Designed miniproteins, single chains, continued (2). Designs and how they scored, part 39

Each design is a single chain, and the fold is of that chain. pLDDT is the mean over its residues in the fold that is shown.

## One batch from the design tools (miniprotein)

Design m5333
Fold by ESMFold2-Fast:
Structure m5333 (fold): chain A 71 residues (1-71)
Amino acid sequence: LKEGQENYDKWLSLPTELQKELEETARSVTDDPLIVTRAMQLTAGKSDTVPKEKWPELTREITEELKREAE
């Protein structure tokens, strides 16, 4: 909850359609809702340096890394 406050704020500022796309991308890697949410927040945190067309791939990579760390 506290760890991702800045990233969470950035995630909430994203268009709803992009949030949905990122969530679907994360869910293709894991069914754990905590990992999905964390991956979306971390992707949003990198949005300043990564163009929008790269966000789905970035979300996938982050989700895979988080899933590996959780297991």
Scores: mean pLDDT 74

Design m5334
Fold by ESMFold2-Fast:
Structure m5334 (fold): chain A 71 residues (1-71)
Amino acid sequence: KELEQEIEKLRNEIDEAESKIQKYTDMAEKYKDNPYLAAVYEGMAREFQLKADELRNQAKKLEEEYRKKKS
């Protein structure tokens, strides 16, 4: 039960991070004529991409553990 809840929490955090990646990627494109602002938004998108990748790795490990216990 706790493992299942932790997986759900990670999936929600991944969805949030993906939303932020999209938002900041769109902002970087919108402000592409301003190199400073574009770079700032690109940096933010990259930060959330790294966070999403880390969360996905954690979720994958927990999902494998959950499947082994339930299957």
Scores: mean pLDDT 82

Design m5335
Fold by ESMFold2-Fast:
Structure m5335 (fold): chain A 95 residues (1-95)
Amino acid sequence: SMEELKELLNQISDARYNRDNSKYLSLLGQLRKLAETLSGEELYEVGEEVLREYDSRKDYYRLLFAGTTLLSIARQLGLEDVEDRLLELMDEIGD
């Protein structure tokens, strides 16, 4: 579900922030499997919400970790439109 995707993105960003590489890799596997069950539009919608929330808090480390994770997943799934839109969004925020 979209709610599960949002929770996983937050947990991944926390794991990277805390340098917990084992937890990060485990969560990435869970995220990839969940993302395979969702549409590109659902992936983008949740991704935008998460990135804008981190931007609003000026949490640029977690924004970067979530953004790069989303870009990696979009690339792996061949979602070129989603990748392009995420790159544009990340260029607009994080400053």
Scores: mean pLDDT 87

Design m5336
Fold by ESMFold2-Fast:
Structure m5336 (fold): chain A 89 residues (1-89)
Amino acid sequence: SMKEIVEELLKYYESKKKISDEEKKELEKLLTELYEEAKAAGISDEEFKKIALEAIDWWIKEGGSLNDLRFRIGVEMGIIVLERGVEKL
């Protein structure tokens, strides 16, 4: 279920880095939104967890923003395409 997967990912992050309750809520919202996008893209729960865990490990190491984590997961899921800085119009 969505709740179970998001909670597993949150616990994984908390096991590696201490965060505020506010940051935890923002991360939960972000992971929930990404899970819904993954399901719409036909990505399995197992593949989503793998992508998210690898991206969280990268994010902890590099110390980026929540938007950096969002972007990383989106690229790895194939829902964000890296283009040469050209606007899609």
Scores: mean pLDDT 76

Design m5337
Fold by ESMFold2-Fast:
Structure m5337 (fold): chain A 89 residues (1-89)
Amino acid sequence: MSPEEKRTLALLQEAEELIAKAIQLLTDEALRQRLMQGLQAIGQQYGQTGDMQAAIDQLIALVDQGIAEVTDPEVRALLQEAKALLEKA
């Protein structure tokens, strides 16, 4: 892997960890299920295609949906941090 690919992978891993933490803190069960299903679908698609840019774009879209719907400021902060990492990837 190139240094750029390693950097992108590290940013994705950090973003995924923040998204997972945000999901665990969510009290809205419907939103939590939608975000979990979204992450699962993105992970499966990336595992099949290896398209890192598509995975990043899909994760940003998922995080944006979460930010728009969450009412908890702690959860929103985690999702905003994840988005910032994804945008650097």
Scores: mean pLDDT 82

Design m5338
Fold by ESMFold2-Fast:
Structure m5338 (fold): chain A 64 residues (1-64)
Amino acid sequence: GPIVAVGGGPTEELGKKAAELVKDLTGAEHYIGASREKGKEAHEEAKRLAEELGGEVVGGGLPP
């Protein structure tokens, strides 16, 4: 199924770069990046999108 890439970092910009890297490595069609403070919200958004698409979330750097 489709992949939703997620990435986190000390800043939103670095989180987006991490998500882009995961996207490039996995071939994901969608990606979400966030700062650590917004990591939970970004991860939940990625989960919802993946569920809607019948796919999965791949990534890291975001705490649960």
Scores: mean pLDDT 74

Design m5339
Fold by ESMFold2-Fast:
Structure m5339 (fold): chain A 55 residues (1-55)
Amino acid sequence: AVAKLKTAVDTAITLVNQTSDTASINASVLATAAALSLSAAQTKIVIDYALKVKA
């Protein structure tokens, strides 16, 4: 659902602002995706977006 993706993206952006470690961002996004029941494709979108914002 769009709302779940938005929540995951917002969480990833917050993490990028608080930590600069890519491994920590990946781990936290995976945990958030599991909690929100995101698909693998949706999880990849969130991770890719978070890493792009960090760069």
Scores: mean pLDDT 72

Design m5340
Fold by ESMFold2-Fast:
Order: structure tokens, then sequence, then C-alpha cells
Structure m5340 (fold): chain A 69 residues (1-69)
């Protein structure tokens, strides 16, 4: 994923979180879990960032799919 694609994805996830409380709670809880795993030495900084981007991508895609229902 390019630097521009990563920035765009983060901005999209943050915009959704600002509009939807459930999305915000999911994003915040996932970020806390990644921070705990990183501080415990279970994942590298690179793995934590990769996992955060994958979660944000899934969150955005799930939200878009939910709107089609």
Amino acid sequence: MSKEERLKLRNEALELASKDEEIRKKLEEHQRQLLRDYLAGRISPEQAEQEALEFMKELVEEYKKKLEE
C-alpha cells in the first residue's frame, strides 16, 4: 500500500468514526488492543501498522456494504 493510499484510508476511517459512534468505538478498541500487543512485545511496530490499516479497510468496506442493505 502506498503512502498516499494509507493516508486516504486513515482519513476515510476517521471521517466515518466522527459520524458514527459504533465505528468510533470499534476503531478505538482495536487501536487499544494493538497498543497493548505492541507494548507486550507480541507484535512489531510494522505489524501493528499493517494490522491497523487492514482493520480500517475492513471497517470502511463493512460500513459501505451495510448502507446497501
Scores: mean pLDDT 78

Design m5341
Fold by ESMFold2-Fast:
Structure m5341 (fold): chain A 73 residues (1-73)
Amino acid sequence: SVAEEAERLREEALKALRDGDLEKAFILAQRLMLLGDLESAREILTEVKRKSKDPSLQIMAEEQIATVDSLLA
């Protein structure tokens, strides 16, 4: 089911965050957005932005957070 797929992607994204693989976490958050799990996607993107030292990744994460926020409104 879509719900089971979203849960697996969320778990993988949280593991990527723990492992410091912020680019992987960002990609998995985008996958969560496509599945409609906007709350999990926002959580992961917020952590990517917070932990990243790469200005490009910070900007991309911020832009995706803005997209999620517009979809939740």
Scores: mean pLDDT 90

Design m5342
Fold by ESMFold2-Fast:
Structure m5342 (fold): chain A 68 residues (1-68)
Amino acid sequence: SVQEIVDELVRLVEEGASLQEIYDRALELLRKYNPSHDELRQLVGLAQERLPQEYVDQVHLAISDYNG
């Protein structure tokens, strides 16, 4: 679920993960879970609530690469 994706990314940030690690893990989880367009919008909303903007930017990049 999108909640599980966000929970994993939050955990990694709290453990000191780099921006690149968050990008890589987000892209991996997107490919694994194959979220719908509506679920991607929910994922972005949840990430904006729980992650600093620099990490949210990496999630956006991962979503763009997943869709492209």
Scores: mean pLDDT 89

Design m5343
Fold by ESMFold2-Fast:
Structure m5343 (fold): chain A 75 residues (1-75)
Amino acid sequence: MELSDEEKETLTRIAVEVGRRYAEGLEKALEEGNEEEFAELQRRMAEEVLRRAVEAGISRDKAVAWLRAQGVEIE
Protein backbone atom coordinates (compact mmCIF):
# COMPACT_ATOMS: atom_id res chain seq x y z
CA MET A 1 0.00 0.00 0.00
CA GLU A 2 1.43 3.36 -1.07
CA LEU A 3 1.71 6.23 1.42
CA SER A 4 0.72 9.74 0.35
CA ASP A 5 3.38 12.49 0.48
CA GLU A 6 1.54 13.99 3.48
CA GLU A 7 1.55 10.62 5.31
CA LYS A 8 5.28 10.16 4.54
CA GLU A 9 6.08 13.68 5.85
CA THR A 10 4.01 13.05 9.01
CA LEU A 11 5.69 9.66 9.67
CA THR A 12 9.16 11.13 9.05
CA ARG A 13 8.45 14.04 11.44
CA ILE A 14 7.15 11.66 14.15
CA ALA A 15 10.12 9.30 13.67
CA VAL A 16 12.61 12.21 13.98
CA GLU A 17 10.94 13.54 17.15
CA VAL A 18 10.72 10.09 18.79
CA GLY A 19 14.22 9.14 17.57
CA ARG A 20 15.73 12.22 19.25
CA ARG A 21 14.28 11.13 22.61
CA TYR A 22 15.85 7.65 22.25
CA ALA A 23 19.11 8.70 20.48
CA GLU A 24 21.36 8.88 23.59
CA GLY A 25 20.13 5.54 24.96
CA LEU A 26 20.51 3.78 21.60
CA GLU A 27 24.03 5.18 21.08
CA LYS A 28 25.14 4.15 24.59
CA ALA A 29 23.72 0.62 24.23
CA LEU A 30 25.42 0.23 20.83
CA GLU A 31 28.79 1.53 22.13
CA GLU A 32 28.63 -0.78 25.19
CA GLY A 33 27.65 -3.80 23.04
CA ASN A 34 24.38 -4.18 24.97
CA GLU A 35 22.36 -5.75 22.14
CA GLU A 36 19.41 -6.57 24.46
CA GLU A 37 19.03 -2.93 25.61
CA PHE A 38 19.50 -1.67 22.03
CA ALA A 39 16.75 -4.01 20.75
CA GLU A 40 14.40 -3.05 23.62
CA LEU A 41 14.93 0.70 23.00
CA GLN A 42 14.35 0.22 19.24
CA ARG A 43 11.13 -1.71 19.99
CA ARG A 44 9.85 1.03 22.36
CA MET A 45 10.76 3.72 19.82
CA ALA A 46 8.85 1.86 17.06
CA GLU A 47 5.77 1.42 19.30
CA GLU A 48 5.79 5.16 20.13
CA VAL A 49 6.02 6.02 16.40
CA LEU A 50 3.09 3.66 15.66
CA ARG A 51 0.96 5.13 18.45
CA ARG A 52 1.57 8.70 17.24
CA ALA A 53 0.99 7.74 13.58
CA VAL A 54 -2.43 6.24 14.45
CA GLU A 55 -3.28 9.36 16.49
CA ALA A 56 -2.36 11.45 13.39
CA GLY A 57 -4.83 9.45 11.26
CA ILE A 58 -2.39 7.08 9.54
CA SER A 59 -3.54 3.43 9.57
CA ARG A 60 -1.49 1.05 11.72
CA ASP A 61 -0.88 -1.20 8.68
CA LYS A 62 0.63 1.69 6.68
CA ALA A 63 2.79 2.79 9.63
CA VAL A 64 4.03 -0.79 10.24
CA ALA A 65 4.85 -1.21 6.52
CA TRP A 66 6.75 2.11 6.52
CA LEU A 67 8.74 1.20 9.68
CA ARG A 68 9.64 -2.21 8.23
CA ALA A 69 10.81 -0.46 5.03
CA GLN A 70 13.14 1.63 7.27
CA GLY A 71 14.62 -1.62 8.68
CA VAL A 72 12.65 -1.69 11.93
CA GLU A 73 11.62 -5.14 13.20
CA ILE A 74 8.01 -4.85 14.31
CA GLU A 75 5.04 -7.27 14.52
Scores: mean pLDDT 79

Design m5344
Fold by ESMFold2-Fast:
Structure m5344 (fold): chain A 67 residues (1-67)
Amino acid sequence: PEEALEKAEKYIRAAENSLRVGDLEAARQAIDEARKYVEELKKMGHTEAAEQLESRIDRLEAELAAA
């Protein structure tokens, strides 16, 4: 559980950084990876943590779509 949370947070930060520097392809890939780890957290029953991470990812996807 802890490893999936750490990886999701790592990829969310990578997506944030990629969006900031205008690397839209890297941001898309990082968002996709983060979603995989969020799905693992859901399967493990960590629904609250997964929902918080999904909210952050959804915001990043909206920023990517607007870029």
Scores: mean pLDDT 83

Design m5345
Fold by ESMFold2-Fast:
Structure m5345 (fold): chain A 89 residues (1-89)
Amino acid sequence: EEEQFERDVLAALALIAASLVKKYEPDQEVRDKVVEYLNKAAEALRQGDFDTAIEYLKKAKEAAEKSSDPQIAKDTIGIIENLIKLVEK
């Protein structure tokens, strides 16, 4: 049961990150790609597929690096990197 709770919490954190990117990222192409990958990571987390989740989080980070706003890029990358660290533990 605790494993399911952990998966649900990690998935919820990925979805919260996606919501923040959707609201604050000014570049539509970057926004759409980061949100897409974070949503795919959340689905992988719900399924307990942590390897796939980490791959999608890394893709989300790569997409975020293409942002025209360095401050928003830095903050988004930081959130994604923290999510990767939580999933790896």
Scores: mean pLDDT 84

Design m5346
Fold by ESMFold2-Fast:
Structure m5346 (fold): chain A 100 residues (1-100)
Amino acid sequence: KEEKRKKYVERAVKIMKEMFPSGEMTLEQLVELIMLTTGQSREKAEESAKALLKKYDKDKDGKLSLEEFREYVEELLSGSTEKNAEEFLKKLEEAAKKIK
């Protein structure tokens, strides 16, 4: 299961890198991603995006790097079932097609 979790994390990071080749996600891009993956309103997605940046943006540049995103996904998936992890990855792949 630990090896499978690592594969899910690496898949999520790869999808993120394909969506954002710069290796960084701005607040606005994170808001759009949250709206597409959760179905939340823009207002709620902005609150969620700001909370994620506050928790994982260690360099305080207002952007989420690939490494910071990796930490977020690792924490998110550590408590998730394999089914929930696959559903998350599917939503992330669908969001990638809409954002790019």
Scores: mean pLDDT 76

Design m5347
Fold by ESMFold2-Fast:
Structure m5347 (fold): chain A 61 residues (1-61)
Amino acid sequence: MLSPQEQAVLDMALALADDMRARGLSDEQILAVLRTWLETGGVPEAVRERILAEVRAHLAA
């Protein structure tokens, strides 16, 4: 579903999410930080929502 470039962004987002969780951030705080990071990076809304959905699923696993 994601392009190779979008997959690389997802892989980075998952790594950042794991790091933030290890630092004691809540799932909602992690998602808020990643949303801002993706917006600042110019990731389109549809791709951003897809990446955030994958991160939410990862954190819930």
Scores: mean pLDDT 83

Design m5348
Fold by ESMFold2-Fast:
Structure m5348 (fold): chain A 91 residues (1-91)
Amino acid sequence: MKEEIIKKLEEKAKELLEKYKDNEEVNKFIEAVLERLIAAIKGERDLELERKLAEIVKEALEKNEEEVLKAAKELDKVVEELAPKVAELAE
C-alpha cells in the first residue's frame, strides 16, 4: 500500500510540476512538499528535510506568493484525496 500511495502522489505531483514548469520557485516548492509527504508516508522523521522545506517555502512566498498559494491549494486537494489511504497506514 505505501508504494501505491507514493506512486499516486508522484503522478499527481508530476501533473502540477508540468503545470508550473515555467516557474522554478513554485516547482521547487512542489518538489519539497512532495519529498516531505513521501517521507511521512514511509514513517521517516527528517528534521533537515523540514528545515529545507521551510526555507524553500519562505523564498517562494517572497518571490511568487500568489502562484505558491495556488500550488499549495492544489497540493492540499491531492493530500485530501489520498488521506483515507494514508490514515489506514497510520494505524
Scores: mean pLDDT 73

Design m5349
Fold by ESMFold2-Fast:
Structure m5349 (fold): chain A 76 residues (1-76)
Amino acid sequence: MMAELLLELLSVRLEIGVLEALPKTEENEKRIAELRERAERLERELMRLGEENYGLKTMNEIDAYIIRKLLEERKK
């Protein structure tokens, strides 16, 4: 379950990064706002689950876990 939330957050963060690199348009700005709200919700749930199941107490620790997980997945 937590892995699914991590993958969703990674996908959302990647999409935000791509959109922020694009020209300033009202459509892109609205999309970024929607994705940021979704990312905040996912971050809250991940921090709660990370503390409960993995002893992760800060978002920085969760970010480190996400990065490590992403690197593992890219090898396949």
Scores: mean pLDDT 72

Design m5350
Fold by ESMFold2-Fast:
Parts: sequence; structure tokens; C-alpha cells
Structure m5350 (fold): chain A 56 residues (1-56)
Amino acid sequence: DLSDASEEELIAWAERAAREKGIKFAPGLTPASAVRRLIEAVGLELAKRFLEHELG
């Protein structure tokens, strides 16, 4: 589902996956901020593959 996703779609997907799995983030860290940091570090395409592996 992530192959054609934009940054905002990837963030929305990660927020849904985190909510459905009951993932609790540290204070000040949200799925959106975590995804944005990952994209900054590795780029959008690698971030998609990483999140599919970790959360899919």
C-alpha cells in the first residue's frame, strides 16, 4: 500500500498502524514526527520500505 504514497500519506498510514497496534510513543514523539525524522535521514522511498517491514 505504500509504494505510491506521498510523505503525508505515509504519515497518515503510520498514525493508523500505531493506533491499531496500540503503540505508545515517548513524550514529545508522535508517529508524524518519527516518520518525518526517518524521511530526513534516509529519504522517502527507503522510509516507506522500512515502515512496511517494521509495521506491515
Scores: mean pLDDT 75

Design m5351
Fold by ESMFold2-Fast:
Structure m5351 (fold): chain A 72 residues (1-72)
Amino acid sequence: SSEDQGRVDNVVKGLLDEVLRHNVPPEEAIERFRKAVETLGKSLSPEEQARLKAITEETIKKFEEEMKKLKE
C-alpha cells in the first residue's frame, strides 16, 4: 500500500542518516533495525507480524540499493 511505501521510504532515510551523518557501519545499522523490529513484533498479532516482516525486508532491500549508489 502507499502507506507501507511511505513508511519504508522514511525508515530508509533514517538508516542512511545513521550511516552518513553518524558514521554507523551499514551492517550495524541493519542489525539495529532488525532488533528494533523484533522488539516491536513481540506484542503484535501474527497478522501484524507478517506485515511488519514484509515491510522490514523491503526496507532493507531499498537501503542496500541506496548504499550501492553511494559506494561509487
Scores: mean pLDDT 78

Design m5352
Fold by ESMFold2-Fast:
Parts: C-alpha cells; sequence; structure tokens
Structure m5352 (fold): chain A 74 residues (1-74)
C-alpha cells in the first residue's frame, strides 16, 4: 500500500540519519537508497496524483540516491 511505502520511506530516513550520527556511512547510504526506492514506488502506485507531483517524488528519490552514492564513496 502507499501508506506502507510512506512508512518505510520515513523509517529509512530516520535510520539513515541515526547511522550518520554514529559515523556509519555505509549503513546510512543503504538506508537512503531504500528510502529512494520507496519514494519511486509511491509515485508508481499513485496514478491519481498529477504528473508534476509524481515527478517531484521521483526527483526527491534521485536526490537521495545521489546522497547515498556520496556517502558510499567516503
Amino acid sequence: TVEELARQYRQHIEQGQQALKQGDLQTAAQHYQKAADALDRVADLSPDLPEHARDALRAEAERLRQQAAQLAAQ
């Protein structure tokens, strides 16, 4: 469900932030990647949203993937 994916997104953001506080960059990167995947799934399962709203979700997912890649490269 969209609600479950939104919950997964929030949990992964929180876990990624917690990993960053602990200096665990690899774990933080993995959580941000999973958060991005959840946002893409929300966009895919929300055809009732206008295209610009779905594009915004996908843009945020891409931002999270870029952040994950930067963390993993450290």
Scores: mean pLDDT 86

Design m5353
Fold by ESMFold2-Fast:
Structure m5353 (fold): chain A 95 residues (1-95)
Amino acid sequence: SKVVEKAIKEIEKLIKEAEEYLKKGTEEDIKKAKRLIVLAEASVTSLALHARLNKASKEDIEKILEASEKVAEVAKKLREIDPSFSKVEVWVPPE
């Protein structure tokens, strides 16, 4: 739980910074937003693996899913600006 909470907080910071750069809209700001989203996706992937290996609580799984959805939304906006940017799939939790 504490590990997940700390990681979610860091992911949310990356998402917020990416959204701020996206709003500024310069070529350099868009590049920064892309780098932040790549880092956020990697962090979500690591958390999803941690959740699977440690049989995380339903609450922690829901938090990871919410973070995954937010990363995918910003990635979609980046793809509208740069179609070559990688598509981010929302994490599918195990049943």
Scores: mean pLDDT 83

Design m5354
Fold by ESMFold2-Fast:
Structure m5354 (fold): chain A 101 residues (1-101)
Amino acid sequence: MEEKEKAEKFRKIADELQRLVDTGSDEQVAEYGLKLVEEGKIDEIVEAARNAVKLGMDPEAVSRLIAALVKMAEAMRKLGHDEAAEKLIQAANEVSRALAE
């Protein structure tokens, strides 16, 4: 039950981020990405994804999260937030590396 709750929460986060990058404007997506960096949420998201992989949870949700982080970084770069965008790319690479193991 506890593992199922963690998996459901992780899937919800991945789906929410994907929906934002698919439906939001570049400005909205970039602003959200900046907020994640400023609030220290990027490291929290990476740890949640690594835990999901370690527990054998939904690799498709992990892949969706990686794609969402990359799209968010692209939106941030379009608006001149290159340093913050690089932090999201590093996070996507960390999650991708965990999924490949």
Scores: mean pLDDT 78

Design m5355
Fold by ESMFold2-Fast:
Structure m5355 (fold): chain A 53 residues (1-53)
Amino acid sequence: SMAARYRRRLLEEELKAIDEALKKYSNDPQFQKDIEEARKEVERRRAAIDAAE
């Protein structure tokens, strides 16, 4: 569906921002943990979209 395609695009943009933040703040362990959890949530959402389509 068009909605699923749009959601996948938003998740890809969010993953790109997360990867950039991980590189920029590599010396902050607390921030690294928070961002890694956010990345897992985005990956979970992508998997749910793939399973539903």
Scores: mean pLDDT 78

Design m5356
Fold by ESMFold2-Fast:
Order: sequence, then structure tokens, then C-alpha cells
Structure m5356 (fold): chain A 58 residues (1-58)
Amino acid sequence: SEIERELGGLLEERRYDEALELLKKHPELRPFVLQWAEVYERIGDLEMAARLRELAEA
């Protein structure tokens, strides 16, 4: 999805405020953010994983 790619790009650039606004407009993207959080947790980036879970819950 084009919107999923846009969200992924924002997360890669750590533009969390813009990612949050996109997620508020497209709440169906929440599972996508949680999948990204699981990936970061598995590679040992616990800080990024926690931030992504926080973003998905907001």
C-alpha cells in the first residue's frame, strides 16, 4: 500500500509526530506499526520498539 510505504518512510526517518498524524487519519495502519515494533524488538532495538508501541496506542 502507498500509505504503508509513506508510514514506513516516516518511521525510518524517526518523524514520529508526522507518523502519529498519519496513523490518526488511517487507524487501520496500527497493526503495521505493531509489526514494525516486533521487528525492532527482535533485532535488539528495544527503545525503537517501545516508541513504536507507544505510537500505535496513541
Scores: mean pLDDT 79

Design m5357
Fold by ESMFold2-Fast:
Structure m5357 (fold): chain A 90 residues (1-90)
Amino acid sequence: GKSPEIVVKEIIEEVCLKNNLELLDLEISENQVKLVVKGEKAKLGAFQEELILKLNKSPHVQFLPPLSCTIKEIEEGVYEIVISDIKLLP
């Protein structure tokens, strides 16, 4: 089977592609997923909702309350998204 990290990466890549966002960086750690995306600000809301929904449906992902998802513009059209309180399961 695929590793949890590969499954999470594939979900992120799929949701980025669907929302016309370019994935520039991805860091997966024990309790946090951090990604940097480039694209239109108007697409971020749909992206966030679809990403959380798909991650929550995965058997390899558990959300721990409170779920924190922050979006910060770091450069024009470039956004850092941090999902905290997440656990990857085998």
Scores: mean pLDDT 84

Design m5358
Fold by ESMFold2-Fast:
Structure m5358 (fold): chain A 69 residues (1-69)
Amino acid sequence: REAESMAALMRDAIEKDPEKSAENAKGLIERAVAAGYFEAARAVAEVAKELNPEVAEEVEKALEEALAA
């Protein structure tokens, strides 16, 4: 459920502000990891990479950093 909710938030964020895709993905990933929702963090990263491939590298780095913290 958390993964679905976070993925939906990421899709909405990309639709409204494509230029902030990486920033929004990083924020959602950090919040999900802090809450212990690791699958939700991965789902956010996958949605961001699917809908905006140009931010894939930045989003993957954000996920790696959040999970390593």
Scores: mean pLDDT 77

Design m5359
Fold by ESMFold2-Fast:
Structure m5359 (fold): chain A 100 residues (1-100)
Amino acid sequence: KEKQEQLENIDKAIEEIKPKAEAGDPLYRLQLTILELFKLVIENAPKEQIMEVLEKGLEIARELGDEPFMEAYEKMKSLVEEGKLTPESLVKLIREARKK
């Protein structure tokens, strides 16, 4: 029930921001990787798919010089390797990155 509602909300958000990300806005490109990452984690996607999205997000954050988001993505990669990345840990890391 909660999982279904979360996935529906994420899909709506992706549809809304995808045109802006495709237009080349780097903040919307980064936001798109965050939404894709949440969806993959909620769906328990293979580690390889999650890592691909994390690498893409990390590259965009480096292009932007967004050190807080670079740190967040590096922590997420470590959690994926440990099998500990959850939707809750994603929310926490994204909030901490936005606070800085």
Scores: mean pLDDT 81

Design m5360
Fold by ESMFold2-Fast:
Structure m5360 (fold): chain A 59 residues (1-59)
Amino acid sequence: GAEAAGRAGGEAARAAHKEYGEKGGLGSQNMATLATARGLSAEEARRLAEEGGKKGLEA
């Protein structure tokens, strides 16, 4: 359901945030800003998870 999709999307967004921040060598503040700037909303994160979010997020 919507809640399950939201949770999966949230996990994908968190993985992107952590991976992207670590790869970029950003500080925690810049990491949070960058993840948000990426436009990873609940719907977008859900879509990434469905399409193999890890593959897209590892870029």
Scores: mean pLDDT 51

Design m5361
Fold by ESMFold2-Fast:
Structure m5361 (fold): chain A 89 residues (1-89)
Amino acid sequence: MRELVVARVDGPEKGPRVIARDAETGEILGEFPGSLSVEEAARAAAARLGLRVVSIRRLSLAEALRLPAVRKAAEEYGLVVDALLVRVE
């Protein structure tokens, strides 16, 4: 079982977008336009990996900021507005 973090980010330099990262490594697995929901981006990222979505959980801001993948997104893009923890297999 693998975990992904899918976060909507918005910053003054890059504008709104959705980033999917490996939860353990912080590796970027996909970047998606801000017009996609985090749920749509989660499904698209899993499909690119050839994996099935097992569960999706919305993270509170406090939970999200404790994850290395979300901190990386915030550092690169500024503001994190939504984040999901996605289990895939």
Scores: mean pLDDT 76

Design m5362
Fold by ESMFold2-Fast:
Structure m5362 (fold): chain A 86 residues (1-86)
Amino acid sequence: SIEDFIRRLRELAEETLERVRRLLREGRVEEARLEAEIGLAMLRIALGVLKLDPSVSEEQLEEVERIIERFERESEELFREYEKES
């Protein structure tokens, strides 16, 4: 279902942020950047695909947009925190 797909997008976003956090703790900044960029690209592609499906509601699209906004915000905060500690 679309709800299950959106749930999986949320899980992938959270898993990607966890990987970024671990890579930053290891000082692997370039790999962390790449993981974040790939994750964001995948989420944006998924949103684009959902926008083409007329069975997807406005509320469901807004939920995916919120997942992307949270991912971008939390990703930026992780890199900002790392720069302050380094």
Scores: mean pLDDT 88

Design m5363
Fold by ESMFold2-Fast:
Structure m5363 (fold): chain A 95 residues (1-95)
Amino acid sequence: SMEEEIKKFFEEILEMIKNKEPIEKILEKAREFFSKVPVEDLSTAISLLFEFLSEVTELAKELAKTDPEYAKYVLEAAQKIAELFFEIYKEKVAE
């Protein structure tokens, strides 16, 4: 199902963040996936994006105590992923 595909996608993105992969590589994967999400599944994608952002926020909060540079990377990745989703969302609903 599309819901399961979106969940798996965010799990893969979280794993990339935990592996400290380049933000550019993460955004490339995210752009490809978000572009393929059907309009009828956008509400589900929004819900799952917010769950993902919540998980990433908790990770960043904990890391800020012990590894502030890693926390900075995590926050920057989360911000750019959310911005990319909103950009693509606007394009999909404007048409």
Scores: mean pLDDT 87

Design m5364
Fold by ESMFold2-Fast:
Structure m5364 (fold): chain A 76 residues (1-76)
Amino acid sequence: SEASRLLTELIRRYGVEAAYEALRGVKEENVKEVAELLLRADLSPEQVREAGRFLAEQKGSVEGLEEFLRRLLAEE
């Protein structure tokens, strides 16, 4: 599936733990958008886990994720 393909790409780039933690709380319908945003951003595995925590707090909504990622990258 598309979700499986994107999860595989996240694992290759960020590692298994970070990839699964990032998508754990995401609604199925939003998995593609979330994974694509995470793959487009130049993130560390720790930053991917931080994005996962943000998504869990948002109940799997993608609202604000792109802005959250911009802020996270600006803090480097």
Scores: mean pLDDT 75

Design m5365
Fold by ESMFold2-Fast:
Structure m5365 (fold): chain A 93 residues (1-93)
Amino acid sequence: MKEYLEKAIEHLRKAIEAARKGNVDEMIEHLRKAKEYLQKAAEKASPEAQRYLDEAIRHVDEAIYAARKGNLDEAIEHLRKAIEYVRKALEVE
């Protein structure tokens, strides 16, 4: 569980770095990898942690959508929210 959440945070941070460099394709790749790790974590999560992970996944999907439209500032804001929810999931595990 915790290892999947740590990997998710790593990829979310790399997505922010890619966004700051203007590399949308790299950003989306890291967002997709983060989502995979969040989904794997959610399968083993407590009901409370799973609620936070579902919110994190929703924000990752919204970040991908915003990034595809060229709205990088909006995508980064959703990324920050995803990281906040992953941290909340870690606190209740």
Scores: mean pLDDT 87

Design m5366
Fold by ESMFold2-Fast:
Structure m5366 (fold): chain A 98 residues (1-98)
Amino acid sequence: PLLSDEELLERSIQSYFDFLDKDGDGVISKEELKEYLKELYKENQVKLSDEEIDKKVEEIMKKADKDGDGKISKEELRELLLELADETRKKLDERRKA
């Protein structure tokens, strides 16, 4: 859905970035990402431990933090969202054969 509407994707990225960038420094910290994931899982009624959330944060940071500064830029967030969309599509295609 995000890939079929580039304008909607850009607006979504900006909204997520503005929501996550609590300190207004133009980047998303590991702590801001962790708080976002906690809230997201809580809203979706998913019972994850703090350890499981930390693991998800590390996985996301490893994929998005390409410059190794421990922060995610808007550009890195955009790339992460596109990669997650591609991974989701691949998993759906694989399940189609089951």
Scores: mean pLDDT 64

Design m5367
Fold by ESMFold2-Fast:
Structure m5367 (fold): chain A 76 residues (1-76)
Amino acid sequence: KEKARELLKKAVEALRAGDFETAGDYLALLRVEFPEVAEKLKDKVNEAVDAIAASKDEAERAALADELEKYGFEVI
């Protein structure tokens, strides 16, 4: 469970920075190593990624990324 949280945290940090390639890599590792966790997070991850990608405000992107991290840590 701790490793799943670590991978999500790294993905969230990449999303905050606008680095969707690195975020995608960490999310892919989460799916391979922890498929049950990834399935529970799937809809929330897709929602957050779409919202962050649409945002032009760094503070808004950070808030959306933080929301995903909080949700994921409760699910993991």
Scores: mean pLDDT 81

Design m5368
Fold by ESMFold2-Fast:
Structure m5368 (fold): chain A 94 residues (1-94)
Amino acid sequence: SERVEELLELLEEAIRAIEEGNLERAKEILRKVIEMAMSEKDAATREFAIAVAIAAQEVIELIEQGVDPEEVAKAARKSLEALKKLAEELRKRR
């Protein structure tokens, strides 16, 4: 799915922004990811979109709580790996 690939690419971009210390840019990208995910109306992609929105919101909360950017990036990378595995699993059901 093009939408799945776009969401994963935006999450990767947000993680790079965190790693570069640009937390405001990271939150901006993550908010866009949540908006895109929440606008998903295709039932086949909706499960993935909900998981993406939750992960993005959790990363925003870590940033807002003042967690160290290196630890935020590590947590976000872990979430991205889990989402990539979910995307592969959902692709196999088609």
Scores: mean pLDDT 84

